# Designs tried in a protein design run: designed miniproteins, single chains, continued (5). Part 83

Each design is a single chain, and the fold is of that chain. pLDDT is the mean over its residues in the fold that is shown.

## One batch from the design tools (miniprotein)

Design m18879
Fold by ESMFold2-Fast:
Structure m18879 (fold): chain A 76 residues (1-76)
Amino acid sequence: LAEEIKANKERAIERGKAEVEKLAEAVGPEEALKKMEEKIAEDKEALEKLDLSEEAKETILEIMEEVKAAAREIAE
C-alpha cells in the first residue's frame, strides 16, 4: 500500500509538472506561475476542510509543493 501511494504521488507530480509546462507555453511562464500559485492556495484551503488522514494530507501538500516549485523554476 505505501509503495502504491508513493508511485501514485510520483505520477501526480509528473502530471502536474507537465500541465505547468503546457500552461507556460499557452500563457507564458509568469502567468502560469500566478495561476498555479492561486490554484494551490485554494486547494490548500479546501484540503484543510477534508476528512482525510494527516498522512494523506501531507502527501497531497508535497505534491502541490513540487508542482509549485516547477512553475516557479520556469518563471524565475
Scores: mean pLDDT 76

Design m18880
Fold by ESMFold2-Fast:
Structure m18880 (fold): chain A 91 residues (1-91)
Amino acid sequence: MLSPAEKVRRMLELSREAMEELAAAMKAEGAPQDQIDMYIRMIFVYTVNEIAKIDPEVAAAMRKVFEDAIKAGKSAMDAFDEGVAVAEALL
């Protein structure tokens, strides 16, 4: 049985893979970057809501860092990576 920390890490790994596959597929079809970022953000919101059921403090920290990165003009993928870094620091 996975620990709560291992479950969160696995969810983040799977979400990163899904985001990368979606971004690659959308780029191949000629989708604009703003549309790609919108779908990455949707995957992030879903993932963080699931993490909140396991570790609400990690989820809250990830949401804050992601929103701050987006406000700073970073891409959704870069914002996700910053969220993962703060999650790993708390796990």
Scores: mean pLDDT 87

Design m18881
Fold by ESMFold2-Fast:
Structure m18881 (fold): chain A 83 residues (1-83)
Amino acid sequence: SKEVEEEIEKLREEMAEYSSKAFLLYKKNTEESKKKALEYLEKAYEKGKKILEIYKELGFTENAEKALKKLEESYKELVELIK
């Protein structure tokens, strides 16, 4: 539905904004900026999980579960990179 598409688009925009903020903070390369980068990265990850939960509700369960595993792997790799 249009409502679901608009919700997914909003979540994608929020995820992109948080990811962008995390990257900019990571580039500053201070202990404080790295800590804030991790906080924004976690917020981006939470938005990504919400998108995938919507896809599961729409019946794309297998694709959503595979995407969730990839999202979790990417999140963990970025956390280790920033630390």
Scores: mean pLDDT 87

Design m18882
Fold by ESMFold2-Fast:
Structure m18882 (fold): chain A 79 residues (1-79)
Amino acid sequence: VEAARREAEEARERMMEVARELGEEALKQAKDTEKSADELVAGFEASGRAVAGYQAALRAYQEMLEELERKLREKKEEE
């Protein structure tokens, strides 16, 4: 459980760092993703499947991070 939780937390922090570079709209998207991931973890924990919950959260954070990194690349190309 702790390893899966740590991986999800690290992915969340990385997502937030990229979102901060993009600005307020990206931060809102990142926070919305964090809320959704927290709901996923809570649902799986209620079923005794905490590891699966953190794995689902990790996936959600990774998908949002990829999208934000794509937007960051586009922004740098325009500058």
Scores: mean pLDDT 78

Design m18883
Fold by ESMFold2-Fast:
Structure m18883 (fold): chain A 95 residues (1-95)
Amino acid sequence: MEVEELIKKAEEYLEKYEKEGNLKDLEEAANYLVKALMLANVEKAPDELLDRIREGFYRVLDELEKVFNDPEEIEELRKALDKRIEEARNHAPKK
């Protein structure tokens, strides 16, 4: 799968979660975003794709914050994500 296909799959699962409220769809979205980020780092994907991956993860984290009611833990996850996105971006700043 290409990075963009993985992002689209994650976005489809997020939309399904918003309609149906099934936490399994939220997990699938997160799994596809992790795969997209890993592949984006290897392929040195452009910033546009890294930004879409970040947006998807932020949507997942926002929904998890509502479910678990632990804003401090979710904020630490957001910081960890931002660091991972920055690392990927630094590997491919001009692609």
Scores: mean pLDDT 77

Design m18884
Fold by ESMFold2-Fast:
Structure m18884 (fold): chain A 72 residues (1-72)
Amino acid sequence: GPAALAAATAELRRAAERLAEQLRERKGIKDVKIEVTQGSTTVSATVTAGDFVGVRTYDFATGEIRSVAGLV
């Protein structure tokens, strides 16, 4: 329902912000970008920092959580 979607979106955003903070502090990366995208059945949080991209996606139709991280 709407409350569950809002909670999932908030948790993804918090996780992305924490990762961004760690990348700034630990790796000295100055330009860290966070994007949260809401689709019809998914919510994704993307963290971009230099050559690093991390994406976490929650599919609320299936309840699946997928995480991908790598170099661009």
Scores: mean pLDDT 71

Design m18885
Fold by ESMFold2-Fast:
Structure m18885 (fold): chain A 64 residues (1-64)
Amino acid sequence: MVIDDETIARIARETGISIDTAVRVIELMLKRGLPVTPAQRREIARETGVSVSTVRRAERILAE
């Protein structure tokens, strides 16, 4: 599974998180399948240390 470097950079820029954190968030979303449920967004937020709003923003960018 290949994630576009431009998509990772866009998520990091728009949410203010690091590239490493953006990669981790994307990996967890892809493991669960898109779209993710609200419960899965909370789980990803907890595991990565980011806000639920950050996970939601990343999901929208990745789904475009």
Scores: mean pLDDT 79

Design m18886
Fold by ESMFold2-Fast:
Structure m18886 (fold): chain A 94 residues (1-94)
Amino acid sequence: QADLDFDIAGGIVLIAVSIILKTAEREASPEFIKQLKAESDALAQALNARDVDAAITHLDNIEKLVKEGIPDPELREESIRLIQNAKALLEALK
């Protein structure tokens, strides 16, 4: 059960980050998108390694990037909410 719960949580987290990336591709600078993709890749690697602490660290980095890089306040707030929910989901696995 624990392995299945982690895989489901990881999948939900990656879907949330994918939504943020698609939002950023419309509104954000190429520099921002590059940084966001790098953190997304690092997050996926941490989840594959089952490293919850590393995954949460990369989500924190993504949150900081979103706060600085998404110009639309509504899309920025929605993206931050998705990241915070993803962090809460991973924290529950500790």
Scores: mean pLDDT 83

Design m18887
Fold by ESMFold2-Fast:
Structure m18887 (fold): chain A 65 residues (1-65)
Amino acid sequence: SMKEELKKRSEYTLKALREAAEQFDDETVRKFAEDIAKINVEATYYKMSLEEFKKKIDEVLEKYK
């Protein structure tokens, strides 16, 4: 269901944001949060699979390492 998919995306987003906050400086965390917010908007409106969503989040995390 849409609600279950949203919950799973939200949980993955929160985990990624916590990991970023632990590893990166404030400026990098802000940029990461902006990129992650954009991916969440796209996933909500343009029917993105959970696997594609996770891959995009992981790619952003890797980009800032």
Scores: mean pLDDT 84

Design m18888
Fold by ESMFold2-Fast:
Structure m18888 (fold): chain A 85 residues (1-85)
Amino acid sequence: EPSMEQLIKELMLLLSSQSSILDLKKVRDLYNEMLKSSPEEQVKLAGEILRLIEQKASQTPNDSVSQELLDEAREIYEKLVEKAK
């Protein structure tokens, strides 16, 4: 079973592989913030990341890469929410 830390790592790797939404320094800083946060705050921060991905995807509706990134981020977010229960 993936831990909260593993799910956060997967979300951060997803963002860093693209670099189109957040620069690598911001991804690293956010990852470090999430790791020291409570499960409730981790879900909140993941929701903020998802919002940024949704905004980017809405600006590029014809870009399949942005749409796939959104789908993957939503799946990870749902797993984080379930794990934080």
Scores: mean pLDDT 75

Design m18889
Fold by ESMFold2-Fast:
Structure m18889 (fold): chain A 79 residues (1-79)
Amino acid sequence: IANNAGSLIRDLRVKAGLTQKELGEILGVSQKTINNYENGAIPGETMTKILEALYNGASEEELAAIVGEEKAKKLLALL
């Protein structure tokens, strides 16, 4: 895990022009969960895989394997 997962989540959200609530809706978590991650909470295994995939410019197929096809398309449309 990167030295600053919270900063990476915040950077992703800001670049996409999203609120914490909107990012939470796309990732399938609550606004509070996104807020906790941005404030230093360690993401779970599934969320870590999603963030790594997004950071590395993963394909739709790789993202769909983690979050499903609909969510993968939404995430790629933001990036």
Scores: mean pLDDT 71

Design m18890
Fold by ESMFold2-Fast:
Structure m18890 (fold): chain A 75 residues (1-75)
Amino acid sequence: MTPEQWAERYLELLRRKLAERLGEKTAEKAVEALKKDPSLSVGELAKAIGASPSTVSRVLDEVEAEVAAEWAAEH
């Protein structure tokens, strides 16, 4: 999988997990915010979507763990 495909997979998983916790509209807002500025911190992203930093941090940790496991399975 290419770096671009891994970035797309990360955003797909992030959208799904955020939708589960915060709803579809908030998940889409988060994905669009990260597409516009991929350097957003957890706190900045949480503020942009109106969520708690602890919720955003937990979701990001879950996405990173799942992407890392998929990456390890390819290598």
Scores: mean pLDDT 79

Design m18891
Fold by ESMFold2-Fast:
Structure m18891 (fold): chain A 89 residues (1-89)
Amino acid sequence: MEEIVEELLIEWAKIVVTTGNVDEAGKKISEKIRELGDTEIGEKIALKVVEYLDKAGEDSSLSTEERYQRAAKLYLKEKNIEVEEVEIP
C-alpha cells in the first residue's frame, strides 16, 4: 500500500512540476486509483498532498497552480528525484 501511494504521488508530482497542469495530473492519478478499486489509496494520496501544501504553501499570493507546483517540487526533493521545472505563465 505505501509503495503504490508513493509511486502515484511521484507520478502526480512529476506531471505538476514538468507541465504546471494540476487538473490533468489529478485526473490521471484519479483514473489509476479507480482502476485499482481501492478508495483508501486515494484518501492517503490526498492527505499527503495536503501535508506538502502545508509545508510549502506559506505564500497566499501564489495561484493554486503555483502552490501545488511548490508542494510537488518539495515532495520530489525529499524523494531525491530531480525534474526540470516548467514556469507557470
Scores: mean pLDDT 76

Design m18892
Fold by ESMFold2-Fast:
Structure m18892 (fold): chain A 87 residues (1-87)
Amino acid sequence: VRVLRPDPALREILEEVGETRETLTEAELFGYLLRYIVKKKLYDPENPLKVLLKDTKLGEIAGIESFDILDMGPLLEAVLKHATEVP
């Protein structure tokens, strides 16, 4: 199982959804990203399948402005650049 240590920017996002541990798995990270989107209501009001990240902390970390909630791959790949794999 891949264990990840988030950097301070990603840690701030994770703390907003109740994750305070120093490390988590990639699967747990995926779940917390979904929880963050729901908690912050980062949906397009006209299309709830579209997530809007422009001018958000998550968007600043990921470097993307929007994505399809049915395809979390681009967000996960971008966010993983803010985590270090631990042995």
Scores: mean pLDDT 80

Design m18893
Fold by ESMFold2-Fast:
Structure m18893 (fold): chain A 69 residues (1-69)
Amino acid sequence: MSRAQLEAVLRRSTEIGTAIVLGRDDLALALLREAGLSEAQARALLRMFKEAIDNGESTAAVIERLLAE
């Protein structure tokens, strides 16, 4: 994923996180795809976000960590 794609996801991180918490995986994937991610990249990032949320982290924290690499 490019830095620009990660920054696009970060701008919508609260909306994506809310969709995941509501069980709206379809909406979360659509938002990730709007950021220019491929279907495979969107599904991989959705899995990472679900794991982070289960551990008490925000979706924004995941993206900020990826941007720091």
Scores: mean pLDDT 83

Design m18894
Fold by ESMFold2-Fast:
Structure m18894 (fold): chain A 87 residues (1-87)
Amino acid sequence: AEEAREEALRLLRRAIGLLREAIRMVEADPDDPSVRLEADILLGVAQLQVAMARTLLRRRKVEPSEEERRMEAEFDRLAARLEALLA
């Protein structure tokens, strides 16, 4: 159970890091189509990592902790911001 939470938190931290990097890249050069494409790819990779974390917790029958819920909320906020920048 603890191992599953540690791995889920690792995946969530990595996903948040990818979104922060993608936002930074787009804000630095918002009109570069290569940067926008790379940011969209990073968004997809980050979404996959969150899906993996959720699947891991569900399969191990571990309820999400307060920290995991806060990190998922942070991910959702960053993902919405990046999607708005890419629109």
Scores: mean pLDDT 86

Design m18895
Fold by ESMFold2-Fast:
Structure m18895 (fold): chain A 96 residues (1-96)
Amino acid sequence: SELELAEKVIERLKEIIETSESLEEMIEKLAEMYKELRVETGELDEEKAEELAKEAKEKMLEVAERAGLTIEELKEKLEELIKKTEKELKEIKEKE
């Protein structure tokens, strides 16, 4: 179910926000979550997902460093995304 997958992503994002002490650690955990989701959905095999996650992590770190993105700014953006997604999921459940 897409709904169950979305709820799992929200829980994982909350954990990443709570447990990450640095921007690099947060980006690493986000890349790992992306890898796990791609393997679980059957879109990629585990080896290809690992390569993609590594490239995504390296590119995200480079972009973040160039933009001067702070851990606080990334946390705020992720928290806003979580709040918006939770509201949308609640509306979908109430409409069904």
Scores: mean pLDDT 74

Design m18896
Fold by ESMFold2-Fast:
Structure m18896 (fold): chain A 72 residues (1-72)
Amino acid sequence: SLEEQIRELEERIRELRRQREGLRRERAAVEADTRMPPEERAATLGVLDRGLDALDREIERLEEELRRLREE
């Protein structure tokens, strides 16, 4: 049903937002880690930034789908 599709999308979006929040917290911790060598920190931040970009794109895609379903 339309209601079930909306709920499934809302739950998936919530899950991805939780994952994004976790990665953002990890990124902040790495950025603040003065014990990590600058080169290693930059490499780690790069991996996290790519992960965040992927999550942002997927969230945007699902939010667009959700918007369309809610508007018929």
Scores: mean pLDDT 88

Design m18897
Fold by ESMFold2-Fast:
Structure m18897 (fold): chain A 64 residues (1-64)
Amino acid sequence: PDVHLELESEEGGKGFLEGVKELGEEEARKIASEQAQGAATAVAKSLGGTSGTLTAKLAGVELT
């Protein structure tokens, strides 16, 4: 759980940020949205909370 959360945060947020610069905004946003959906769900299940959504926002994935 705790270790899993650390990994999810890095993959869903920080790690993805580098990919965004190379892929391009629209492509990255689409991929990030799909990835963030999965990452947010996985993290939320581990925490029973909201950290998954926060991770997606950090990557600039939030489409609001």
Scores: mean pLDDT 52

Design m18898
Fold by ESMFold2-Fast:
Structure m18898 (fold): chain A 73 residues (1-73)
Amino acid sequence: EKIKGTVVSTHIAGDGSQLAVVELERPGAKVGDKVLDESGKEIGTVVGVRGKYATVEAEKGALKVGDKVTIVR
């Protein structure tokens, strides 16, 4: 299953990884799901979920506010 979303915030964590909050078009993402950028490149993993929001951990600099992503199981 695929869930589309838009990045609403980003933060660089203390270990140098990037955290981003993604607003999902629908609920259903789970921790461990893969995150693809707009070109279909795998850039990270879901590390938290709350309703229509997913927290994703990505490679440093991979995501910016307003970026569109796809979450895949």
Scores: mean pLDDT 80

Design m18899
Fold by ESMFold2-Fast:
Structure m18899 (fold): chain A 109 residues (1-109)
Amino acid sequence: MPAPPSKFEQVLRKEAEELIKELERVAKEKGNKVGLEVAKLLREKLKEAKTAKELQWLAMIAHGATVAVENDDIKFLEEILEKLKKGEPLEKLATESALYVLDEALKKS
């Protein structure tokens, strides 16, 4: 039997779950079906996640998708959705999501 999850892993899992829930909420408010499908796949990936790194990557992807929904960036959402369906590495998607968030923040400066 595997050891119970660490307190750090439990906190990261809750954070990832809350960010996925926020994505789902914002996507519903905006009527964004692609954002809802991304949230659904992220919830499935969250159930499979076994490491702190995977939980951090899922949180980063959820945050990037939320920013894309808020900005009506359908192209970025469709790219993330297809990559998630294809089984692209979460680390790569998390990096792309973090860069997207940074780029969007800099445009507002």
Scores: mean pLDDT 84

Design m18900
Fold by ESMFold2-Fast:
Formats: C-alpha cells, structure tokens, sequence
Structure m18900 (fold): chain A 87 residues (1-87)
C-alpha cells in the first residue's frame, strides 16, 4: 500500500517536471504509465485505463517527435488498455 502511494507521488513529480519541459513526452508517458500500473494493482481498472490512455497520448507525441523506442512504448500501453477493457 505505502509503496503504491510513493509510486503515485513520484509519478506526480515526474508529470510536474515534464510540464516544465513540454517536449519531454517520454517522461510524461512513463509517469502516466506508472499511475495506470498502480491503479491496476489496486483493482481500480477505470482509473488504470484513464492513466494508460494519457500515457499512450504522451508516447504518441514522442513518436511524432522521432524519439527512439517510443513506438514500442505506445504499442505496449495500447495492448494493456485493450486487455483491461476485455475484463
């Protein structure tokens, strides 16, 4: 429980930092992915899907910016969203 709370706090800090560097889409995507993972582990699938969608949007912008590996990150998040929707 406390580990998950600390992960959420770390993700919120990463989101704040990424907003100060608007082209840091990978950090933003990773932060939202971490929030999605935490909510999924808590069984809050609705919030998990919400944050994974925000991660996918950030990674999609990273792909458009030509960031190496961003397409793999986007694909992984989109697959995770689809698996959660099937539940």
Amino acid sequence: EEVLEQALKAADVMIKIAKENPEDYVTLGNAYYLKGDVYEKRGDLEKAIEYYKQAAEAFRKAVQAGVPGAEKMLDEVEKRIEELKKK
Scores: mean pLDDT 81

Design m18901
Fold by ESMFold2-Fast:
Structure m18901 (fold): chain A 58 residues (1-58)
Amino acid sequence: NKKEEILKLATEVVRRLEAQGRVDDARAVRRTVLRLMQQGKYDEALAFLKRKLAELEA
């Protein structure tokens, strides 16, 4: 279930960044999440995405 939560959060963060025209930041988020998931670092991926979402909501 953590994988589903990561994908949902990643989709939301990327969508918000792309809506703001921050395409390079959106690409960086996709790459970071992919790398962490490939390494099995799901808790780190969740923490990273929650931080990014909080920054976008502030």
Scores: mean pLDDT 85

Design m18902
Fold by ESMFold2-Fast:
Structure m18902 (fold): chain A 67 residues (1-67)
Amino acid sequence: MTHKITVTVEAPTEEELQQRVDQIIQGFEDSGVKILSVTVEQLGVRDGLLVARVTITVDTEFSKTPP
């Protein structure tokens, strides 16, 4: 079964923004969920913070669905 998960991330620098995205991806991989696609959309700057929307498509056919 395919699920689409959207997360908004904020960081003061591009390096920290990328680190947060990497942490989210690693969390899903560590959970045994198969990642089908990752889309990172830069939304701009708000109050000195970089804002991005991360959309992750995962396949749970090989994993128990969490509640």
Scores: mean pLDDT 76

Design m18903
Fold by ESMFold2-Fast:
Structure m18903 (fold): chain A 80 residues (1-80)
Amino acid sequence: SVEEAAELLVKIAELAAKGEEPPEELVKEAIELLKTLSEEERKELQDKVGERAQEILSGKSDDQAEKAVEIIVEILNEGA
């Protein structure tokens, strides 16, 4: 579901923002879940992730924020 995909992406982003490497299994699960979504659901996911990104990046450094954004963008591109 869109909600499950959003939760996985947020979790991956939080790990990246902390300077931790997200587990490969978690990244793979997110990519596979994205592939099950319709084109309309993928657009809804981008909106939900964008809204939550403000929460997870609050109080983070620019470097931490950049790492979180980069990994989300990579996963979204691979899941397309």
Scores: mean pLDDT 76

Design m18904
Fold by ESMFold2-Fast:
Structure m18904 (fold): chain A 62 residues (1-62)
Amino acid sequence: ATYTVTIKPGYSGITSDGSSIPAGTVLTATAVRESEDGEFLYLTLPDGRVVVLGKDGVEITG
């Protein structure tokens, strides 16, 4: 199963390599994990990179 993740306007993601993913980007994730404090999501991309996003800054479907 895969997830479709949309980054909301005004937010951005940061990859494990330090690259930024801009607002409005639609991502396909193979895994979604919530941080221990519940504030952030860790998305695993099909290429194995991890994207960190504020939980309130994303919409997830599928």
Scores: mean pLDDT 80

Design m18905
Fold by ESMFold2-Fast:
Structure m18905 (fold): chain A 62 residues (1-62)
Amino acid sequence: MLEEGRRVLEKMKEAAKNGEVIELSEEERLKMYYASVLEVLRENGKEEEAKKLEEVLEESLK
């Protein structure tokens, strides 16, 4: 889930740099949202909080 979200987020960033528009499904938007939240936490040096959130999200998929 989160790995897919990161790939979607990176794809969107590249498309934006090239002036392209990518349409996302509701599920892809959710995955991208969580991936972006984790990225922001890590950028702010909150790696432990990001790791805990990632674990909670992975547990929700079991």
Scores: mean pLDDT 73

Design m18906
Fold by ESMFold2-Fast:
Structure m18906 (fold): chain A 86 residues (1-86)
Amino acid sequence: SMTVEEVIGRILRIIGLLYEAELLLKQGKYEEAIELAEEAIKLAEELIKKVKESKIEGQETWLKILEKYLEEAKKLLEKAKEELAK
């Protein structure tokens, strides 16, 4: 079973990856930024699936938060790929 504390811990990991990927993007390290953005997407998608299956308290709220971070991760990935293609 998944707890709210586990969801929060995994969200913090996703946030950390996105922060590091954005820093790498700012430094012109596009390939490394892509790698971390892809990892953040994978972790967010996995956590969304687990939250949907676990029926935890506040499930709808957690799913909305996760969908926002997934969208942010996908946008960061697209931006990094665009910069790498230049």
Scores: mean pLDDT 88

Design m18907
Fold by ESMFold2-Fast:
Structure m18907 (fold): chain A 76 residues (1-76)
Amino acid sequence: MDAKIAKSAEQAALIALARGASIAEAEAAGVDEMKRILATGETTVASASVFDSEAVKTYRATATIYPEIAVTVSRV
């Protein structure tokens, strides 16, 4: 699977976490983005969500505690 798809899914999960979603909801958001990319061929997150370095730091910390999120997006 293309690493760009995995990174787009990771960004979708990160945005959900930044919005206060649960771990399960964030993982579902990542899976939904993956399905969208596979259906449309687009590798960007087409949403009103904001992605930034603070959100990335939050996701990295969360992924250390909840490795299932990182494993799920890495399987793409």
Scores: mean pLDDT 55

Design m18908
Fold by ESMFold2-Fast:
Structure m18908 (fold): chain A 104 residues (1-104)
Amino acid sequence: SPLEAAERAIELLREASKKIQEYFDKKDTEGALKVVDELGARLREILDPETYARAEAVLEEIKGLIKEFPSLSEKQQAIAQTSIQILLVGMGVDIELAARRKAR
């Protein structure tokens, strides 16, 4: 069902958020980028094309923030981490709202 797909997608977003933070703690931006790429591939399989296209745009923004990470100060890195978390939460909300519209 659309709601079951959304629940699975939100679980994947939570797992990815945790893994991205773990890779940042290790100063491993390549590991963080790989987590985003793997998340995108998994979301592509479970989301409808329209919802996935919006999610993909957000994932590309997150990848941009991760790529800048090594050049940022500690304060800027903290802001970037917060921005990534906000983007992931917002993606989860969009996915849930899209699923609710289909589950009429």
Scores: mean pLDDT 89

Design m18909
Fold by ESMFold2-Fast:
Structure m18909 (fold): chain A 94 residues (1-94)
Amino acid sequence: IEALQYLRKGHEAFEKGNYEEAIAYYEKAIAAATPDEAWLRGQAHYNLGLALEKQGNYKEAAEAFRQAAKDFRAAGDDDSAAFAEKKAEELAAK
């Protein structure tokens, strides 16, 4: 699955501290995700938020976490959605 491969590449770049490269891969994962891959899209949005937060882009990170929450809810994962919403609220207060 192409979206999953991009998510993995993004994760590898993130772990190496290459946040700009990680962001590019997470955006590709989001674009490649099909409608039935809502959970994967949520994961990609959540990791995009983390990478943006590492760069100090708090407003963009908060928006990415809000998109992750929507994707997690669409996938039926209410716990992950609530966690992502809390992250977005914390960053929006900065």
Scores: mean pLDDT 86

Design m18910
Fold by ESMFold2-Fast:
Structure m18910 (fold): chain A 89 residues (1-89)
Amino acid sequence: MLEELVKKAKKEIEELAEFLLSNKKSVADYLASDGVTEASVDAVVQQMKDRALGLVEQASKQPEEEAKKLLEKLIEIIKETKETLEKAV
C-alpha cells in the first residue's frame, strides 16, 4: 500500500506538471500577482515539481501510518490544486 501511494502521488505530480506546461499563458495570468510570466512558467513548474517530489520522499521516510496519512494528504492537495487551476483555465 505505501508503494502504491508513492506511485500515485508521483503520477498526480507529473499530471499536474503536464497540465501546467500545456497551459502556460493561463498559468502566467493566474500567478501574475506572484510575478510569474510566460517565460518563467517552465522554471516555476519544474521548481514546484521538485518540491512536491521532495515532500513525497520526506513523507515516505516517516513511520508507515504517518507516511500513509501524509501521502494521502499530498495527493488530495495536488488534485485540489489541479481542479482549481482547470476551472481557472
Scores: mean pLDDT 79

Design m18911
Fold by ESMFold2-Fast:
Structure m18911 (fold): chain A 56 residues (1-56)
Amino acid sequence: NLTKEDLLAIPGLNPALAEKILQYREEHALNSREELLSIPGVDQGLANAILLKLDN
């Protein structure tokens, strides 16, 4: 499971955005780049970094 600590380990990801991502994950799989990019504040670089954390 993706944790808040995993998200905060990503450079440039702030606590408010981490909380938003976790809220979206409760309702959605968030396993694809397109799903992550639908979250306000998530750009291409952050989406790629989050997907790398999900692969571990």
Scores: mean pLDDT 75

Design m18912
Fold by ESMFold2-Fast:
Parts: structure tokens; sequence; C-alpha cells
Structure m18912 (fold): chain A 110 residues (1-110)
């Protein structure tokens, strides 16, 4: 069901927050985020046929905003000398924001 797929997305975000918090290098942080992007895109593809058009548009907007914010943090970490701890804090903030938006979507699906 759509509810089950969105719950799996929320669980994946929670697991990713813990992994990001423990990251010891920028390389490790980027590897975690690459794995996360692959898994969340697979879940989004699974969710799409289970959602109404309006629900799918909401999910797509949440994920688009998420990827754009994540890309900005990665760009600043790679090219603007952002410290690892600042990059981790910003990534965690983006993940927590996205989790809250998915939790609101989940309430609409239940």
Amino acid sequence: SAVEVVRRMIELIEETIERVAKAKSLEELLEILEEFRKEVNELATEAEPLLSEEQAEKLNKILLDFFLELEEVEYEALYKNMPLEEAKERVIAVLEKTKKELEELLKELE
C-alpha cells in the first residue's frame, strides 16, 4: 500500500540521520547520501502507481525540494570549504524537515 511505502521512506530517513551523525569524513557522508538517493528513488517509483494524482504531486514536490536542498549542501561542502560537522548538521536538518513533510503526507493517506 501507499501507506507502507511512505512509512518505509520515513524509516529510511531515520536510519540515514543516524548514519550521517556517525560519518567521520566528507567521503563517507557523500557515500551515505548516494546510497540514500538510490533507495528513496526506488521507493518513490514503487509509491507512484499507488497514489492519487494529487498525492503523487505532493510526494514529488517533497522529494524535489529535498534533493535541491541536499545538492546545495553537497556543493558547499565540496567547493566552499564547509566543515564536515556543519555539512552533517545541515544534511540532518534537511532530512528531519523531509521526514516531517512525509509524516504529514502519511496522515492524509491513513
Scores: mean pLDDT 88

Design m18913
Fold by ESMFold2-Fast:
Structure m18913 (fold): chain A 84 residues (1-84)
Amino acid sequence: SLKEQQEKYLEKLKEMFRRLAEEVERGDELAKSTLMIFAASMISTGDKELSELARKLIDALERGDVKEALEYGEKLAELEAKKL
């Protein structure tokens, strides 16, 4: 079903964010850039809620607050999945 596909997609996306967050904590600049590009793509949708969460994700990454970045990334993924 569509809902089962959305749930599997969200679980995979959250796992990807957790792995990227671990890599950012290790100082991986490519992992940080990947998260920033993802956030920028969400801003490009023109959706106000997605844009607000994406800006918070970018701010957390720029401050080096990886835990906060992961929390905003997961919320962003959940909101994106809900708006599909």
Scores: mean pLDDT 82

